# Designed miniproteins, single chains, continued (5), part 3

Each design is a single chain, and the fold is of that chain. pLDDT is the mean over its residues in the fold that is shown.

## One batch from the design tools (miniprotein)

Design m16076
Fold by ESMFold2-Fast:
Structure m16076 (fold): chain A 62 residues (1-62)
Amino acid sequence: MYTEEDARRNIEAAEEALRNGDPVAALTAASEAIKIAEEVGNEELKERAEKVRKEALDALGL
């Protein structure tokens, strides 16, 4: 069962991947975080994950 902590952990992993210049890893982690945040019903975590995903897509030129 997913938890809000699982969503936060994936968001943090995505943010770290972006800082390390790994937008592919960031996109994967952010996409998983969005799915988890939606399942647990936390809109704030979903918005944070979507922001990181957008930054990852931008870094990939998509």
Scores: mean pLDDT 85

Design m16077
Fold by ESMFold2-Fast:
Structure m16077 (fold): chain A 59 residues (1-59)
Amino acid sequence: MPPSAEGYVEFGELLESLGLLEEAARAYEKAADIYAQELGPDHPKVLEARERARRLREE
């Protein structure tokens, strides 16, 4: 199926709920990349996805 930013956010949320934090972070990073291309890099959805990924990773 074609990847979408919203689909990656939903997938990340599912992975996060399962305790798969590294996989969730990767899904949020993909969502942020797609949102940045569609909405611009400073859009709230990009920042939210990046923040969620960062929080789940060692940074």
Scores: mean pLDDT 79

Design m16078
Fold by ESMFold2-Fast:
Parts: structure tokens; sequence; C-alpha cells
Structure m16078 (fold): chain A 106 residues (1-106)
């Protein structure tokens, strides 16, 4: 992994930690989308923007029950299946970065 890829992985992890406001490992989707909206306003790097948008797709897919919450432990356990369900417009690089970021969660 390049230093740039490490930076992108760390950025994805940072966004997930910001969205987990109470530290219980469960992300409220409305809080996640608020964090994403603020982060996307300031991002200037197209590669970082694509990585964050790919993260948004994974989080949406993880809310299978439509209850508006994503459990990070469950997401981490199912990350390979979730990444495989991403559409073809998400690059192999973005899929790899998302997988590495989710796998690195505590």
Amino acid sequence: MTEEEKRLVERIVEVLKKADKNGDGKIDLSDFYKVMKEELKTVKDEREKRALLALGRIIQLADKDGNGYVDLKTLKENIDEMVAKLPDDVSEEEKRLIKKAIESLP
C-alpha cells in the first residue's frame, strides 16, 4: 500500500469514527450523512472524494433491515460480501481502500 493509499484509509476510518458519536460501535445513518455532507464540502482531492462516496454506498448497503443504523462489528465481519455487492462504477482501488479501512476498525 502506498503512503497515499494509507492516507485515504485513515481518512475513511476518521469519518466512521466521527459518525459513531456515542462510541458504541453503532452508526446512525442520519448522523453518518451529516458527517459525509460536511466532509465532502471541504474535500479537494478527487481520489479522496471517490473513496468517501464509495464508503457511503457500503454504509447504505449495510442497512439491510432499513432501521437506519449500521453496526460496525457486523460491517467488519461482512466486509468481503459488502464490497462484492458494490456496483461496477466503484473501482477496484476504491473497493480495496474501503475493505482495508473497515478491517482496521477496533
Scores: mean pLDDT 79

Design m16079
Fold by ESMFold2-Fast:
Structure m16079 (fold): chain A 80 residues (1-80)
Amino acid sequence: SMDLQKGIELMRKGAQAYVDGNYEEALRLFTEAAEYYEKAGNLTLAGGSYRMAADAAKKLGDEEKARELQKKSDELFAKA
């Protein structure tokens, strides 16, 4: 799937941004990856990507966004 492939590429870029301390970029990339995994129908990868996005939001001090993204992750894992 092209959507699955795009999700994987975005996760790789997001992970690199996170390691580099670029948490705003990591948040964007992990969120985009989650959306591509949802389009691909892979709820487990989408859930994991939203969890990584939530962690990036926590690093930015955005606790509200982190809770919203964690909720999306939890809902996707519950459906997986």
Scores: mean pLDDT 91

Design m16080
Fold by ESMFold2-Fast:
Structure m16080 (fold): chain A 58 residues (1-58)
Amino acid sequence: DLEEEIGKVVLEIVKKGKSLEEAVLLAFELYKKVKEENPNASEDELLKKTLEELKKYV
């Protein structure tokens, strides 16, 4: 489940020193950026790309 995998990465970012609020806002901003760059992508593709971007922060 891509949403569960994103949640796991958010928690790993929190473990590395960001607040939960900062980590969640980062995930949301990355999702918005991915959606703007990929206007025809499915939700699954957007979540996968967001996960790949978010992993760069762990």
Scores: mean pLDDT 83

Design m16081
Fold by ESMFold2-Fast:
Structure m16081 (fold): chain A 56 residues (1-56)
Amino acid sequence: EKVERLLSPNLYDQAVAAVEIAKEGEEAARKVLSDPRLTPEQKAMLEAALEEVKGT
């Protein structure tokens, strides 16, 4: 699961997972953002990746 990789303490794994989830679309990203296990930093990384993917 991509969520498990986003939950990793490794910054590279978090970045890769965030981009992959963001590419699946807003609905997939919102489902992941609803996971209470995510830290504020991990949520911010996914939000940034989603904004970048949507922006172009």
Scores: mean pLDDT 77

Design m16082
Fold by ESMFold2-Fast:
Structure m16082 (fold): chain A 63 residues (1-63)
Amino acid sequence: SRAERERQVLEAVELLLSGELSPETTVAEIAKEVGLSKGTLSREFRRLAGVSPRSVLEGARAR
């Protein structure tokens, strides 16, 4: 459902912005954790956050 997808995307946003992720964490691993495909996560996350999940993970690895 739409509500379940929205919840899954918001959970992925919280994980990506938590600062607790390993430098080895991939977009595919986050997608699996929240029950989405990599493509769905990337598309929906970009719509909500204005940046790709990959960009967030790259920023986290640089710190």
Scores: mean pLDDT 76

Design m16083
Fold by ESMFold2-Fast:
Structure m16083 (fold): chain A 57 residues (1-57)
Amino acid sequence: MTIDELAEWLREKLGLDLSLEVAKALLRRLTQEYLENPDRYVSPEWRELLETYARLL
């Protein structure tokens, strides 16, 4: 799975017309917030996504 694929998934999940660049920036922001406070992300799907993105960096 690539960063572009994760950004596309995020666009679909949020139901927002985000550009790919904005979606990538949002992924970086969410990953940073997850690393600072993991308990904020109670959904296993969100947790797995953000951990996967962090491993790609």
Scores: mean pLDDT 71

Design m16085
Fold by ESMFold2-Fast:
Structure m16085 (fold): chain A 63 residues (1-63)
Amino acid sequence: SLNEELEEQIRKALELPPEEAKKVIKQAIRQAAQQLGIQLTDEQIEQAADYAIAVIKKKLAAE
């Protein structure tokens, strides 16, 4: 699913240096939003990336 593909992209991106990881994650979220027909501002993409990183890191720690 799109959510599973996005989660996998975020997990892979987190292996990169923090600044590069955030750029890759923001781009992945932008692409996922476009496929879902959701229009997001750059600020919303930034906030979504920060939230997704926190959620995925928490999920990885719980696994």
Scores: mean pLDDT 81

Design m16086
Fold by ESMFold2-Fast:
Order: structure tokens, then C-alpha cells, then sequence
Structure m16086 (fold): chain A 85 residues (1-85)
């Protein structure tokens, strides 16, 4: 389990780097893989929503951002992103 947690962290960091570079499709793939290993990773859910919104995939973005807020109701980034959809 700890090895899967480490892999999920690595994929989340990779997704963040790809997102910062504007490589949104690759960021989506990295975050989706992170969530396969850790489905309740709020950072991955929030940033997946952000990457999907950048791609105009608003219905998918909304789904992941709503899940992030179910897990962390105080997540200001997820709240702001949902308002912009």
C-alpha cells in the first residue's frame, strides 16, 4: 500500500508539472492515474478539474471538483473553479 501511495504522490507531482507547462491533456492522464491509486486525493481531484476546465471539458471538470469538495468542503481552489464553469 505505501508503494502505491508513493506512486500516487509521484503521479500527482508529475501532473502538477505538466499543468504548469500548459500540457493539459498529459496532466489529465497523470492525475487520472494518480486517482486510480488514491481515489480520495483532493489535490489530484482539484487539479484534474482545473486541467479539464482548461481543455473546455466542463462537465468532467465539475464532477471531479464536486468530489474534491465532498472530501474537503473548505477547498477554496475547487470552489473558485466551480464558479468559473
Amino acid sequence: SWMKEAEAVFLTLRGKMLLEEGRYEEAVEAYKKALELDPENVEALTNLGKALAKLGRYEEAKKYLEKALELDPENEEAKELLKEL
Scores: mean pLDDT 88

Design m16087
Fold by ESMFold2-Fast:
Structure m16087 (fold): chain A 60 residues (1-60)
Amino acid sequence: MIGEAVLEMIKAASEGPEAAEQALRRIEELLDKVSEHDKPAAQNALRFGRELLAKVKAAE
């Protein structure tokens, strides 16, 4: 579920960059599994995850 993956990404970002990278990979996997109708939402989640990971890494 895309919403669950986004929540997991937010949680992982609070745990550190390694956890955030693992959560981002789960979102990337969703792009291959979701229907065409849900791909824009999955792409938006991926963009959100990438931006959040970059901020976590920059804060180090």
Scores: mean pLDDT 78

Design m16088
Fold by ESMFold2-Fast:
Structure m16088 (fold): chain A 55 residues (1-55)
Amino acid sequence: MEELVVLDGSNAEMVARAKEMLEEAQKDSGTRPREEIEKRLAKRLLELQREEEAK
């Protein structure tokens, strides 16, 4: 079970980064629709996934 927490810890970095991007997107959300923000976030997450795979 400890390994599950450690594994989740690895995912926490991605979640933390996604949260930071979400906060930035929320600032921008004043001018942008929710759907556009979600699309941007999804694209960014996909890029991050590709970057992680490159490791």
Scores: mean pLDDT 61

Design m16089
Fold by ESMFold2-Fast:
Structure m16089 (fold): chain A 103 residues (1-103)
Amino acid sequence: GEATSLNNLGNVYDNQGKLDEAVSYYEQALEIHRSIGDRNGEAVSLNNLGNVYENQGKLDEAVSYYEQALEIYRSIGHPNQTKTQKKLNDLGVQTLKAAVFAL
């Protein structure tokens, strides 16, 4: 549908390093998925937003989006919950290492 096409456009722009444009397309896809109650599509769009913010180095925003996606994946029993949990664990390890080297 339209939301899937918007996510695909976001992926194209993300792969080109056009991260602000990628965010815009993922946010549009997210709004459509939310409006129609597509929980799986909502989680995919949230996960994509997490990935693009991670690529920008905005780790707090990335974590927030990944946590929202994980909650949905868990609620619907989706296997992507494992991949999203591993991503959050990896980001937590990076944050802890950065904190240890700060001061």
Scores: mean pLDDT 82

Design m16090
Fold by ESMFold2-Fast:
Structure m16090 (fold): chain A 62 residues (1-62)
Amino acid sequence: LDEAKLAGAEAEIEEGERAEKAGDYETAAYHYKLAAETYRSLGRDELAEEYEKKAEEAKKKA
């Protein structure tokens, strides 16, 4: 039902991974946080927790 939101979360993850590989940990944390918020809004709590953790780890490296 929320396929467009899921695709948006996947795009945010791709941007986060790209930023992380470039050493832009602040941008990576931002995109991972957006993906986590989208998963949380869809009731996908396990995925939300995973990307919340990735955002926190990226923020620590920034």
Scores: mean pLDDT 83

Design m16091
Fold by ESMFold2-Fast:
Structure m16091 (fold): chain A 71 residues (1-71)
Amino acid sequence: DENEKLAIEQLEQAIKLAKEGDIESAIRQLEGAIRLSKNPKVIELAQKAIEALKKGDIEKAIELAKKAIEE
């Protein structure tokens, strides 16, 4: 599925942006992954990653986004 591949690319980009401190752009990439993915586990993990970024927990957000890529 092309949309699932694009969702994974957006999750990878979100991890990169979060590591660079670009939290606003990281959140936008995670929101994009949620819109593209049909996998409920990917959607749940991406939503949790957004909440972690909003709380300033960058390490947890990266962990959650990496876990979403593995689904």
Scores: mean pLDDT 88

Design m16092
Fold by ESMFold2-Fast:
Structure m16092 (fold): chain A 65 residues (1-65)
Amino acid sequence: SGKKVKLTYTGPVPLPLTDTVVLRPGEEVEAIILGEDENGYITLKLLETGETIKIPKSLVELKEL
């Protein structure tokens, strides 16, 4: 927990995660990993907004910062 990463969204279409957060293909955001569940979802805190999001790990590429 608390690991800082660069997240690249690799999905083919824009993904609305919250009312304020939409990830577009190839978009990069800085986040902190909060956890991963048994179903392949990763929970992240976005550094820019402070919002917590949950996204399939298969739709993201993560690079440690």
Scores: mean pLDDT 82

Design m16093
Fold by ESMFold2-Fast:
Structure m16093 (fold): chain A 105 residues (1-105)
Amino acid sequence: MTVTQSPSSITVKEGESVTITATASEDVGDDVDWYFQKPGEEPKVLIENGTTRVPGVSSRIVGSGSGTTYTLTITSAKKEDTGTYYALSYKYLPTFGNGSTLTVT
């Protein structure tokens, strides 16, 4: 089982919207979490079970999708959103995606 993220790197201006897609090689039945990591920090969970936003996470960050395709959308990007985003599937063996690095200018 594999998880592929696109884009692997993206640069946007503050206030723009960003979409990151994770594609699993098999149906993972919503067993997908989204993590965010700043350089030198531990990863933080943003979204659980495909769509459930963790308390305290900005409403600008939305998880969607089902089956094999999952999307993380960041609306009105802020400089604090700069970092790497990882999808983790845990339906089978826990598998991280390749990561998507966002830079907000």
Scores: mean pLDDT 86

Design m16094
Fold by ESMFold2-Fast:
Structure m16094 (fold): chain A 65 residues (1-65)
Amino acid sequence: SMIRGETLLGIAQIAVHVAGGEYAELEGDEIVIYVKEMTPEIEEMIKLLKETAEKEGFKLRVKLK
């Protein structure tokens, strides 16, 4: 990918914090996002971040906490 996984994780962590999620982790080629509930703000963030991740060759997974 053109972006390093650690850079994408940093972007994901900021996006998760702004949208009201819990945190994000990088597991190999996958960004894992943790949320307590699915709000419209979190849903929109997930859609945008998934598009960005997939463009850079990463997968996105969402987990309820």
Scores: mean pLDDT 83

Design m16095
Fold by ESMFold2-Fast:
Structure m16095 (fold): chain A 60 residues (1-60)
Amino acid sequence: AGKLFRAIAYFPKTSPDELALRKGEVVEVLEELDDEFVRARSLETGEVGIVPKKYLEEIK
């Protein structure tokens, strides 16, 4: 199972492959793509997309 992360800021998506984030939104990280980006699924909408790691904080 993927780890749960919370969005620490609003991220508007700029391409169809990205996932828009609202501040406080919980996502499951499915795959680390590189040192800057992950593929994640929103637990609220079920949408999957690419998000910058800097917008996410791991839920402990």
Scores: mean pLDDT 81

Design m16096
Fold by ESMFold2-Fast:
Structure m16096 (fold): chain A 71 residues (1-71)
Amino acid sequence: GPSSLSALELAQKAIEAAKNGDFETARRYLGEALEQAGVHPLDRERVLSLDKSGILVAARALAEKYGGPLL
């Protein structure tokens, strides 16, 4: 598949880092996932400026978007 598969794996890595309390690594993987997903640099900066809960929510939302709905 195109960039969607790489974005999903990176988003999943961001979620795991966040679960482990490593938000520096979570931000890095989320940033790479957003880049692979083709998100504009300004929108990427806005997402990466979120707090710890916002980073986890954004990573989960990106994983859901590229992995399909869990609902």
Scores: mean pLDDT 77

Design m16097
Fold by ESMFold2-Fast:
Structure m16097 (fold): chain A 64 residues (1-64)
Amino acid sequence: PSSLDPKTIQAIMYLMSGTVYKLAGDLDKAIEAYQEAIKLAKEAGDENLEAAAQKKLEEVKKEK
């Protein structure tokens, strides 16, 4: 596969971390991780990744 933009890679890592925190019950850390994923996805111009991170943020906010 082609090399991804570093911001895209970081956004994916934060998205994964947010999911791990959510599964562990650390909803505050999950929210922070998803917010960073959204920010990095916007900086990378990855609209699909931004939308995915926003959806996960909304899901975790409903559980809090």
Scores: mean pLDDT 81

Design m16098
Fold by ESMFold2-Fast:
Structure m16098 (fold): chain A 64 residues (1-64)
Amino acid sequence: ISEEEVKRTIENAKKAIEENPSRTVLLSMKHELEELLKEMEKAGLPKELIDEVREIIKEIDKLL
């Protein structure tokens, strides 16, 4: 997984959240982001990107 791919995923997730998605969509997004986070940690990606993904997951948790 690349930094560019992660940045795109972060941007897409932020846009999706602003569209006021359903609970089902939020749960699906959370699961996908948690799996992405595991892949990022295994790949040794920068802490800044890892922290950004964690922040989005926390935002989703607040909406649930």
Scores: mean pLDDT 81

Design m16099
Fold by ESMFold2-Fast:
Structure m16099 (fold): chain A 81 residues (1-81)
Amino acid sequence: SLLEQGEELFRQGLEALERGDYEKAVKLYEEAARLLSQVDTPEARELLGRTLAYLGKAYAKLGDWEKAEQAFQQSAQVRGQ
């Protein structure tokens, strides 16, 4: 399912972030967010919110503060409904 694929990509993104591979983490989180955004369930929405928060963190590690801010704002909106 898209939910299961999104969760696996999110997990891979966490591993990339932990290894310091911030560019790969961004790509994995973006792919996870795209899949999760296609699933209209509370479960997918929660995972999408988490994914966008970690995407923001990865952008911040790369010094992309504007993209980090946008990702954090999107994360807050998704978790707020």
Scores: mean pLDDT 89

Design m16100
Fold by ESMFold2-Fast:
Structure m16100 (fold): chain A 72 residues (1-72)
Amino acid sequence: MKFGVDIDTRPEGGPETVVDRELEEEIKKALKEMGYEPVNIKVRVPRDTTPEEREAIKENIIKGFKIAKEFA
């Protein structure tokens, strides 16, 4: 299925988020491997996100899509 995704990972009252193009491409690749056809992916993360936090965000998003696919 072709679809767009707009994800904002900002915690309530947290710092301003910015679009992470590299993370968008990594998630797009993972979703394609799962059988999705993402076309417009936008992922916003806090400006001070560490590499470890970025990886956790990616894993959580991918897990969410895996769960959604099980109930499709």
Scores: mean pLDDT 69

Design m16101
Fold by ESMFold2-Fast:
Structure m16101 (fold): chain A 73 residues (1-73)
Amino acid sequence: SKKEKANEYLKKGQSALDAGDIDTAIKYYEKAIEYDPDNILAYFNLSIAYSLKGEKEKAKEYTDKAVALAQAR
C-alpha cells in the first residue's frame, strides 16, 4: 500500500540521518511524501533535515505544512 511504502522510506530516511547523510535522508523523505502526500511525519522530518543544513526558509515551509496537516484532523 502507499502508506506502507511511505513508512518504508521514512525508516530509510531516519537511518540516513542517524548515519549523518542528510542529503540521502531528504531524498527518502521526499519519496515518503510521493507515496503519502499528507504524511505529517515526513514533512516534519524534512523540516529537521533542512534545518540541519541551515536552509531555514525550507525548514519553515515544511514545519508549516506539517502543522497545517496536523490541525486539519
Scores: mean pLDDT 86

Design m16102
Fold by ESMFold2-Fast:
Structure m16102 (fold): chain A 90 residues (1-90)
Amino acid sequence: SREVNEYVEKAKEYLEKFKEGDKSAAEKAKEYLKKALALDPNYATAYYLLGEVYELQGDYEKAIEYYEKALALDPNFEKARRALEELLKK
């Protein structure tokens, strides 16, 4: 839906700010992703992005859980598969 896409795009903006060093942006990214998932609990991209946020925070257990959820919903989700492979090296 339009709202799901809007929330995911906002989450991506905050995720980029987080990658640029704005530690407060992580919570905003999670907030928008939770809003997207409240509207569509099967939105694989939102689970993948939550995985990225948790990985960047060093919470590898949560990152793995979300990447696995994204891949369970979309088995062809290459980004989620690659993220899981990289985490297994840590």
Scores: mean pLDDT 88

Design m16103
Fold by ESMFold2-Fast:
Structure m16103 (fold): chain A 58 residues (1-58)
Amino acid sequence: MELERRREEARRRAEEALRSVWDGPITGVSVHEHTDEEGRTRINAIATVPEDAKMKSR
């Protein structure tokens, strides 16, 4: 469905954004969905790296 597609897109975008500054492994991606007052679904995605990892462009 449309919701699942948007969830996958949000996940992919978060990973791409992280990849622009980090070239190591990504531990996971969390996706959160919320319906606003107008009934619109809002989707946020967060990509995580291992706690022992550092970004190259520090």
Scores: mean pLDDT 69

Design m16104
Fold by ESMFold2-Fast:
Structure m16104 (fold): chain A 66 residues (1-66)
Amino acid sequence: SREEVLRLAEEAARRLGLDPEAVRAAVETALQNGASEEEVKRALEEALRSGDPELLERRLTRLAAR
C-alpha cells in the first residue's frame, strides 16, 4: 500500500542518516510522476541493503524524472 511504502521511506531515511520528511516527499513525487509502489519499494530496499544514501537519492531522482 502507499502508506506501507511511505513508512518504509521514513525508516530507510532514518537508517541511512537522511531527513525522513525529505525522503517521504521524494517518494510522493516519484509516485505522483508515475512510478509504481513496487518500483519505489525496490529502490528503498536496495538502498537499505547497500547502506548507501547516495544510491537512494539517485534511484528516487530517476523515478521522479518520468
Scores: mean pLDDT 85

Design m16105
Fold by ESMFold2-Fast:
Structure m16105 (fold): chain A 66 residues (1-66)
Amino acid sequence: AEAAARAAYRGALAAAPGGARGAASKGMQIDKDFGGEERGRKALEAALAAPDGREAAVRSQEAAFE
């Protein structure tokens, strides 16, 4: 579950417009500094709470494995 949640978090951010990939890298650094897992989960929830575009990004990542 933890690995899947972190993969979804990274996938959703990686699928965002170009500039967001840099922001994702910084976000992961902050998550490590402030307690990694808990911050990663909050970041995932925040990303998925965004408009349907985030859910579509997660689905796109899953489709890549099919």
Scores: mean pLDDT 51

Design m16106
Fold by ESMFold2-Fast:
Order: C-alpha cells, then sequence, then structure tokens
Structure m16106 (fold): chain A 63 residues (1-63)
C-alpha cells in the first residue's frame, strides 16, 4: 500500500498541475501516453478503493 500511495501521489501532482493549466487555458489536451496512464490509475483506484477509504478514516493524511 505504501507503493500504491507513492504512485497516487506522483500522479496526483500531475493532475493538480493539469487542472491549474486548464483553468489558465494553457494546457494542451492529454497525450495518448497520459490517457493510458490515467486509465491505469483509475483501474487501480477502483481495485484499492476500499483500502484508500480506510486510509482516510484512520486520520493519517499523506502530506
Amino acid sequence: SEEAEKYIKENEELLKEARRGLKEGRLPPLTPEQRALAKEIADKLIEIGDSYEEGLKTGKPPK
């Protein structure tokens, strides 16, 4: 789960920057590579959704 947390963190930062860029009207649309990565992340989040929610309930946010 620590490995999964690191994976999510790295992609979370990318999503945060992408959202900011979209708001500023700067970011181009997602590349095929980014699309594939986003799908992979979504699939993994679905599989570990329960564990992710449990992590939030324990009251120990990542950073």
Scores: mean pLDDT 62

Design m16107
Fold by ESMFold2-Fast:
Structure m16107 (fold): chain A 59 residues (1-59)
Amino acid sequence: SEKDKEINELLKKASELREKDPQKAMEYFEKALNLFQEKYGIPKEVVEEAKKRIEERFK
């Protein structure tokens, strides 16, 4: 689906930027998580926990 393709592109961009620009990489990860939540109806608690783990990894 188009939304899966968009999520994959955002994750790819985040991975490419992780070493060069961690702040921008995190923004792309957050966008991907938001799209994933929208598509699959994931509970807010699960998305918030995922964001926390990503933020911890970018410290």
Scores: mean pLDDT 77

Design m16108
Fold by ESMFold2-Fast:
Structure m16108 (fold): chain A 74 residues (1-74)
Amino acid sequence: SAMKRKQVEELFEQALKVTQDAVEEVRRLRSEANQALAEGDREKADELLQQAREVMKQATEEVKKYIEEARALR
């Protein structure tokens, strides 16, 4: 149905936005980690890289939920 198709499209649009936002945040965290390394602060750099990994894990889980919801509509 047209309604189900629109809902599926909206779910994929949300999944894309979550992915784009996560990529931007990871880029920022990696930039900050590189600055911390340049300043000799390895502990801070490791913490920022851990945060970047957590952002990607969270985004992957959210994307999976949107995809599963979209599949359930069909």
Scores: mean pLDDT 88

Design m16109
Fold by ESMFold2-Fast:
Structure m16109 (fold): chain A 56 residues (1-56)
Amino acid sequence: SVEDRIAALAAELVRLQGEWHAARAAGDEAAAAELEARMAAVSDELAALVAELAAA
């Protein structure tokens, strides 16, 4: 369902936030930037699915 996919993407975003924090702590700017891009993509997909659910 759309709700299940939203929940899965929200969980993925939490995981990516943890990885981003670890990369920042390690001073790995390249890894942090890549994780930020992934988080942005997941956030965009979440926003699209939330909008789809609201329109249904």
Scores: mean pLDDT 87

Design m16110
Fold by ESMFold2-Fast:
Parts: C-alpha cells; sequence; structure tokens
Structure m16110 (fold): chain A 61 residues (1-61)
C-alpha cells in the first residue's frame, strides 16, 4: 500500500535538512522513521527509508 502520512512527513522533514546541508540531521530523521516502521512490521517501507538514508550518508562523506 502507499506510505503512511507520518512516513511522508519524516521524508519531507529530512528533505528540508538535506536542502540546508545538514546531512547528519537528515540521516538521523530517516533512521528513526525506519526503526519505527520495523517496530510496526512494515519492513518494505523501512528498507526504502534506510536506502534513502544510505544515499545521503554517502554524499556527506
Amino acid sequence: GPMSDSTLEALQEAGRYFQQGDYEKAVKILLEEAKKLKEQGDYESAKQVEFAAKVIEQKAK
């Protein structure tokens, strides 16, 4: 199914920090959301969010 509104809000918040150059904060927000999704049993959405965090982390290095 489509991503939850709370997951979309987390992606939007992380995107704002990314645009500001705060990659560490953006990654932190995404990893926290991925953890929450795993706790809810939504492993598919969690993997997508973790992948986004990894892409940002690689750019920050």
Scores: mean pLDDT 82

Design m16111
Fold by ESMFold2-Fast:
Structure m16111 (fold): chain A 77 residues (1-77)
Amino acid sequence: GSMEIEEIEKRIKEIEEKIREIEERIRELEEEKKRALEEGDYEKAKELEEEILELEIELGILLIELGVLKLILEKLK
C-alpha cells in the first residue's frame, strides 16, 4: 500500500478543517464589520476589513494547496 496516499489524504483533511475554520472566522468578522459600519465606527470597520483580507489570502493559498493535493491523489489512484 502506498504510504504517500495516506499522507496526502491526512493533509487534505487537515487543510479542509482549516479552510472551514477560516471561512467561519471570515463570516464572524463580516458580521462585526457590518455592525461597526452601522454604528459609524469606520476605523474599526477598516481594521476588520484588513483582518478579513489577510484571512482571504490564507484561504486562497490553502485552496490552491488542496487543489494540487487532490490532483496528485487522482493520479496515484
Scores: mean pLDDT 87

Design m16112
Fold by ESMFold2-Fast:
Structure m16112 (fold): chain A 64 residues (1-64)
Amino acid sequence: MKTVVLTGLSPGAARAVAQGVADLDPSAEWRVEGDTATVTSNTDKAVEAAIRAAEQLGGTAEVL
């Protein structure tokens, strides 16, 4: 299980990234507060997708 913190995104963009991860991994847990989204997933593919999407939207991603 890996946790990724996404920052520097609009609330809508953060939610869209988190939802995309949940669609890829239905067991993923996510929370959005303002411009920050926290995603926890059991799959490396979902984590990599979140990082890529955040970077494309001008945000940053940190793997915990």
Scores: mean pLDDT 78

Design m16113
Fold by ESMFold2-Fast:
Structure m16113 (fold): chain A 86 residues (1-86)
Amino acid sequence: MTPIDAALLRRVHAAKTVEELEALPGVERLGSITVGSPDGPDTLEFFGVYALDADGKPQERAATVLFDATRGEVAAILPPEAARLV
């Protein structure tokens, strides 16, 4: 598994919006799902975290971030294979 840069990981945890996550280098939006709950629908956004080469190009996905857009917080940081693209 490709390691995540510690400084990038801290910025991911500090993010409060989808836009803040998308602004991070090596972070790409993968997709979203809406989950029904007793308290109402919740929108979960999936982001890939990628190692970048010397030219700033994504090489390999190091992790998958599950972001709760309704709550404005990172719900989980998962292995790279955890997200499915539709």
Scores: mean pLDDT 71

Design m16114
Fold by ESMFold2-Fast:
Structure m16114 (fold): chain A 74 residues (1-74)
Amino acid sequence: MVEELGKEYVENVELGKKYLEEGDYEKAAEHYEKAAENLRKIAELSPDLPEHARQALLDEAKRLEEEAKKLKEK
């Protein structure tokens, strides 16, 4: 369900930020990667979204994946 994926996205972003604040870069990266996956699933399960909105979700997922990669390289 898209609503549940949205909730998971928010929770994963919040956990990622919390672990980042605590200096746990590996766990922060893991949660940002999960948040990105939530956004990709929302885009796939929402064919009624206009293309620009779907692309915005995918672009945000890529941004989170890039951030997670940077954190894992610390």
Scores: mean pLDDT 83

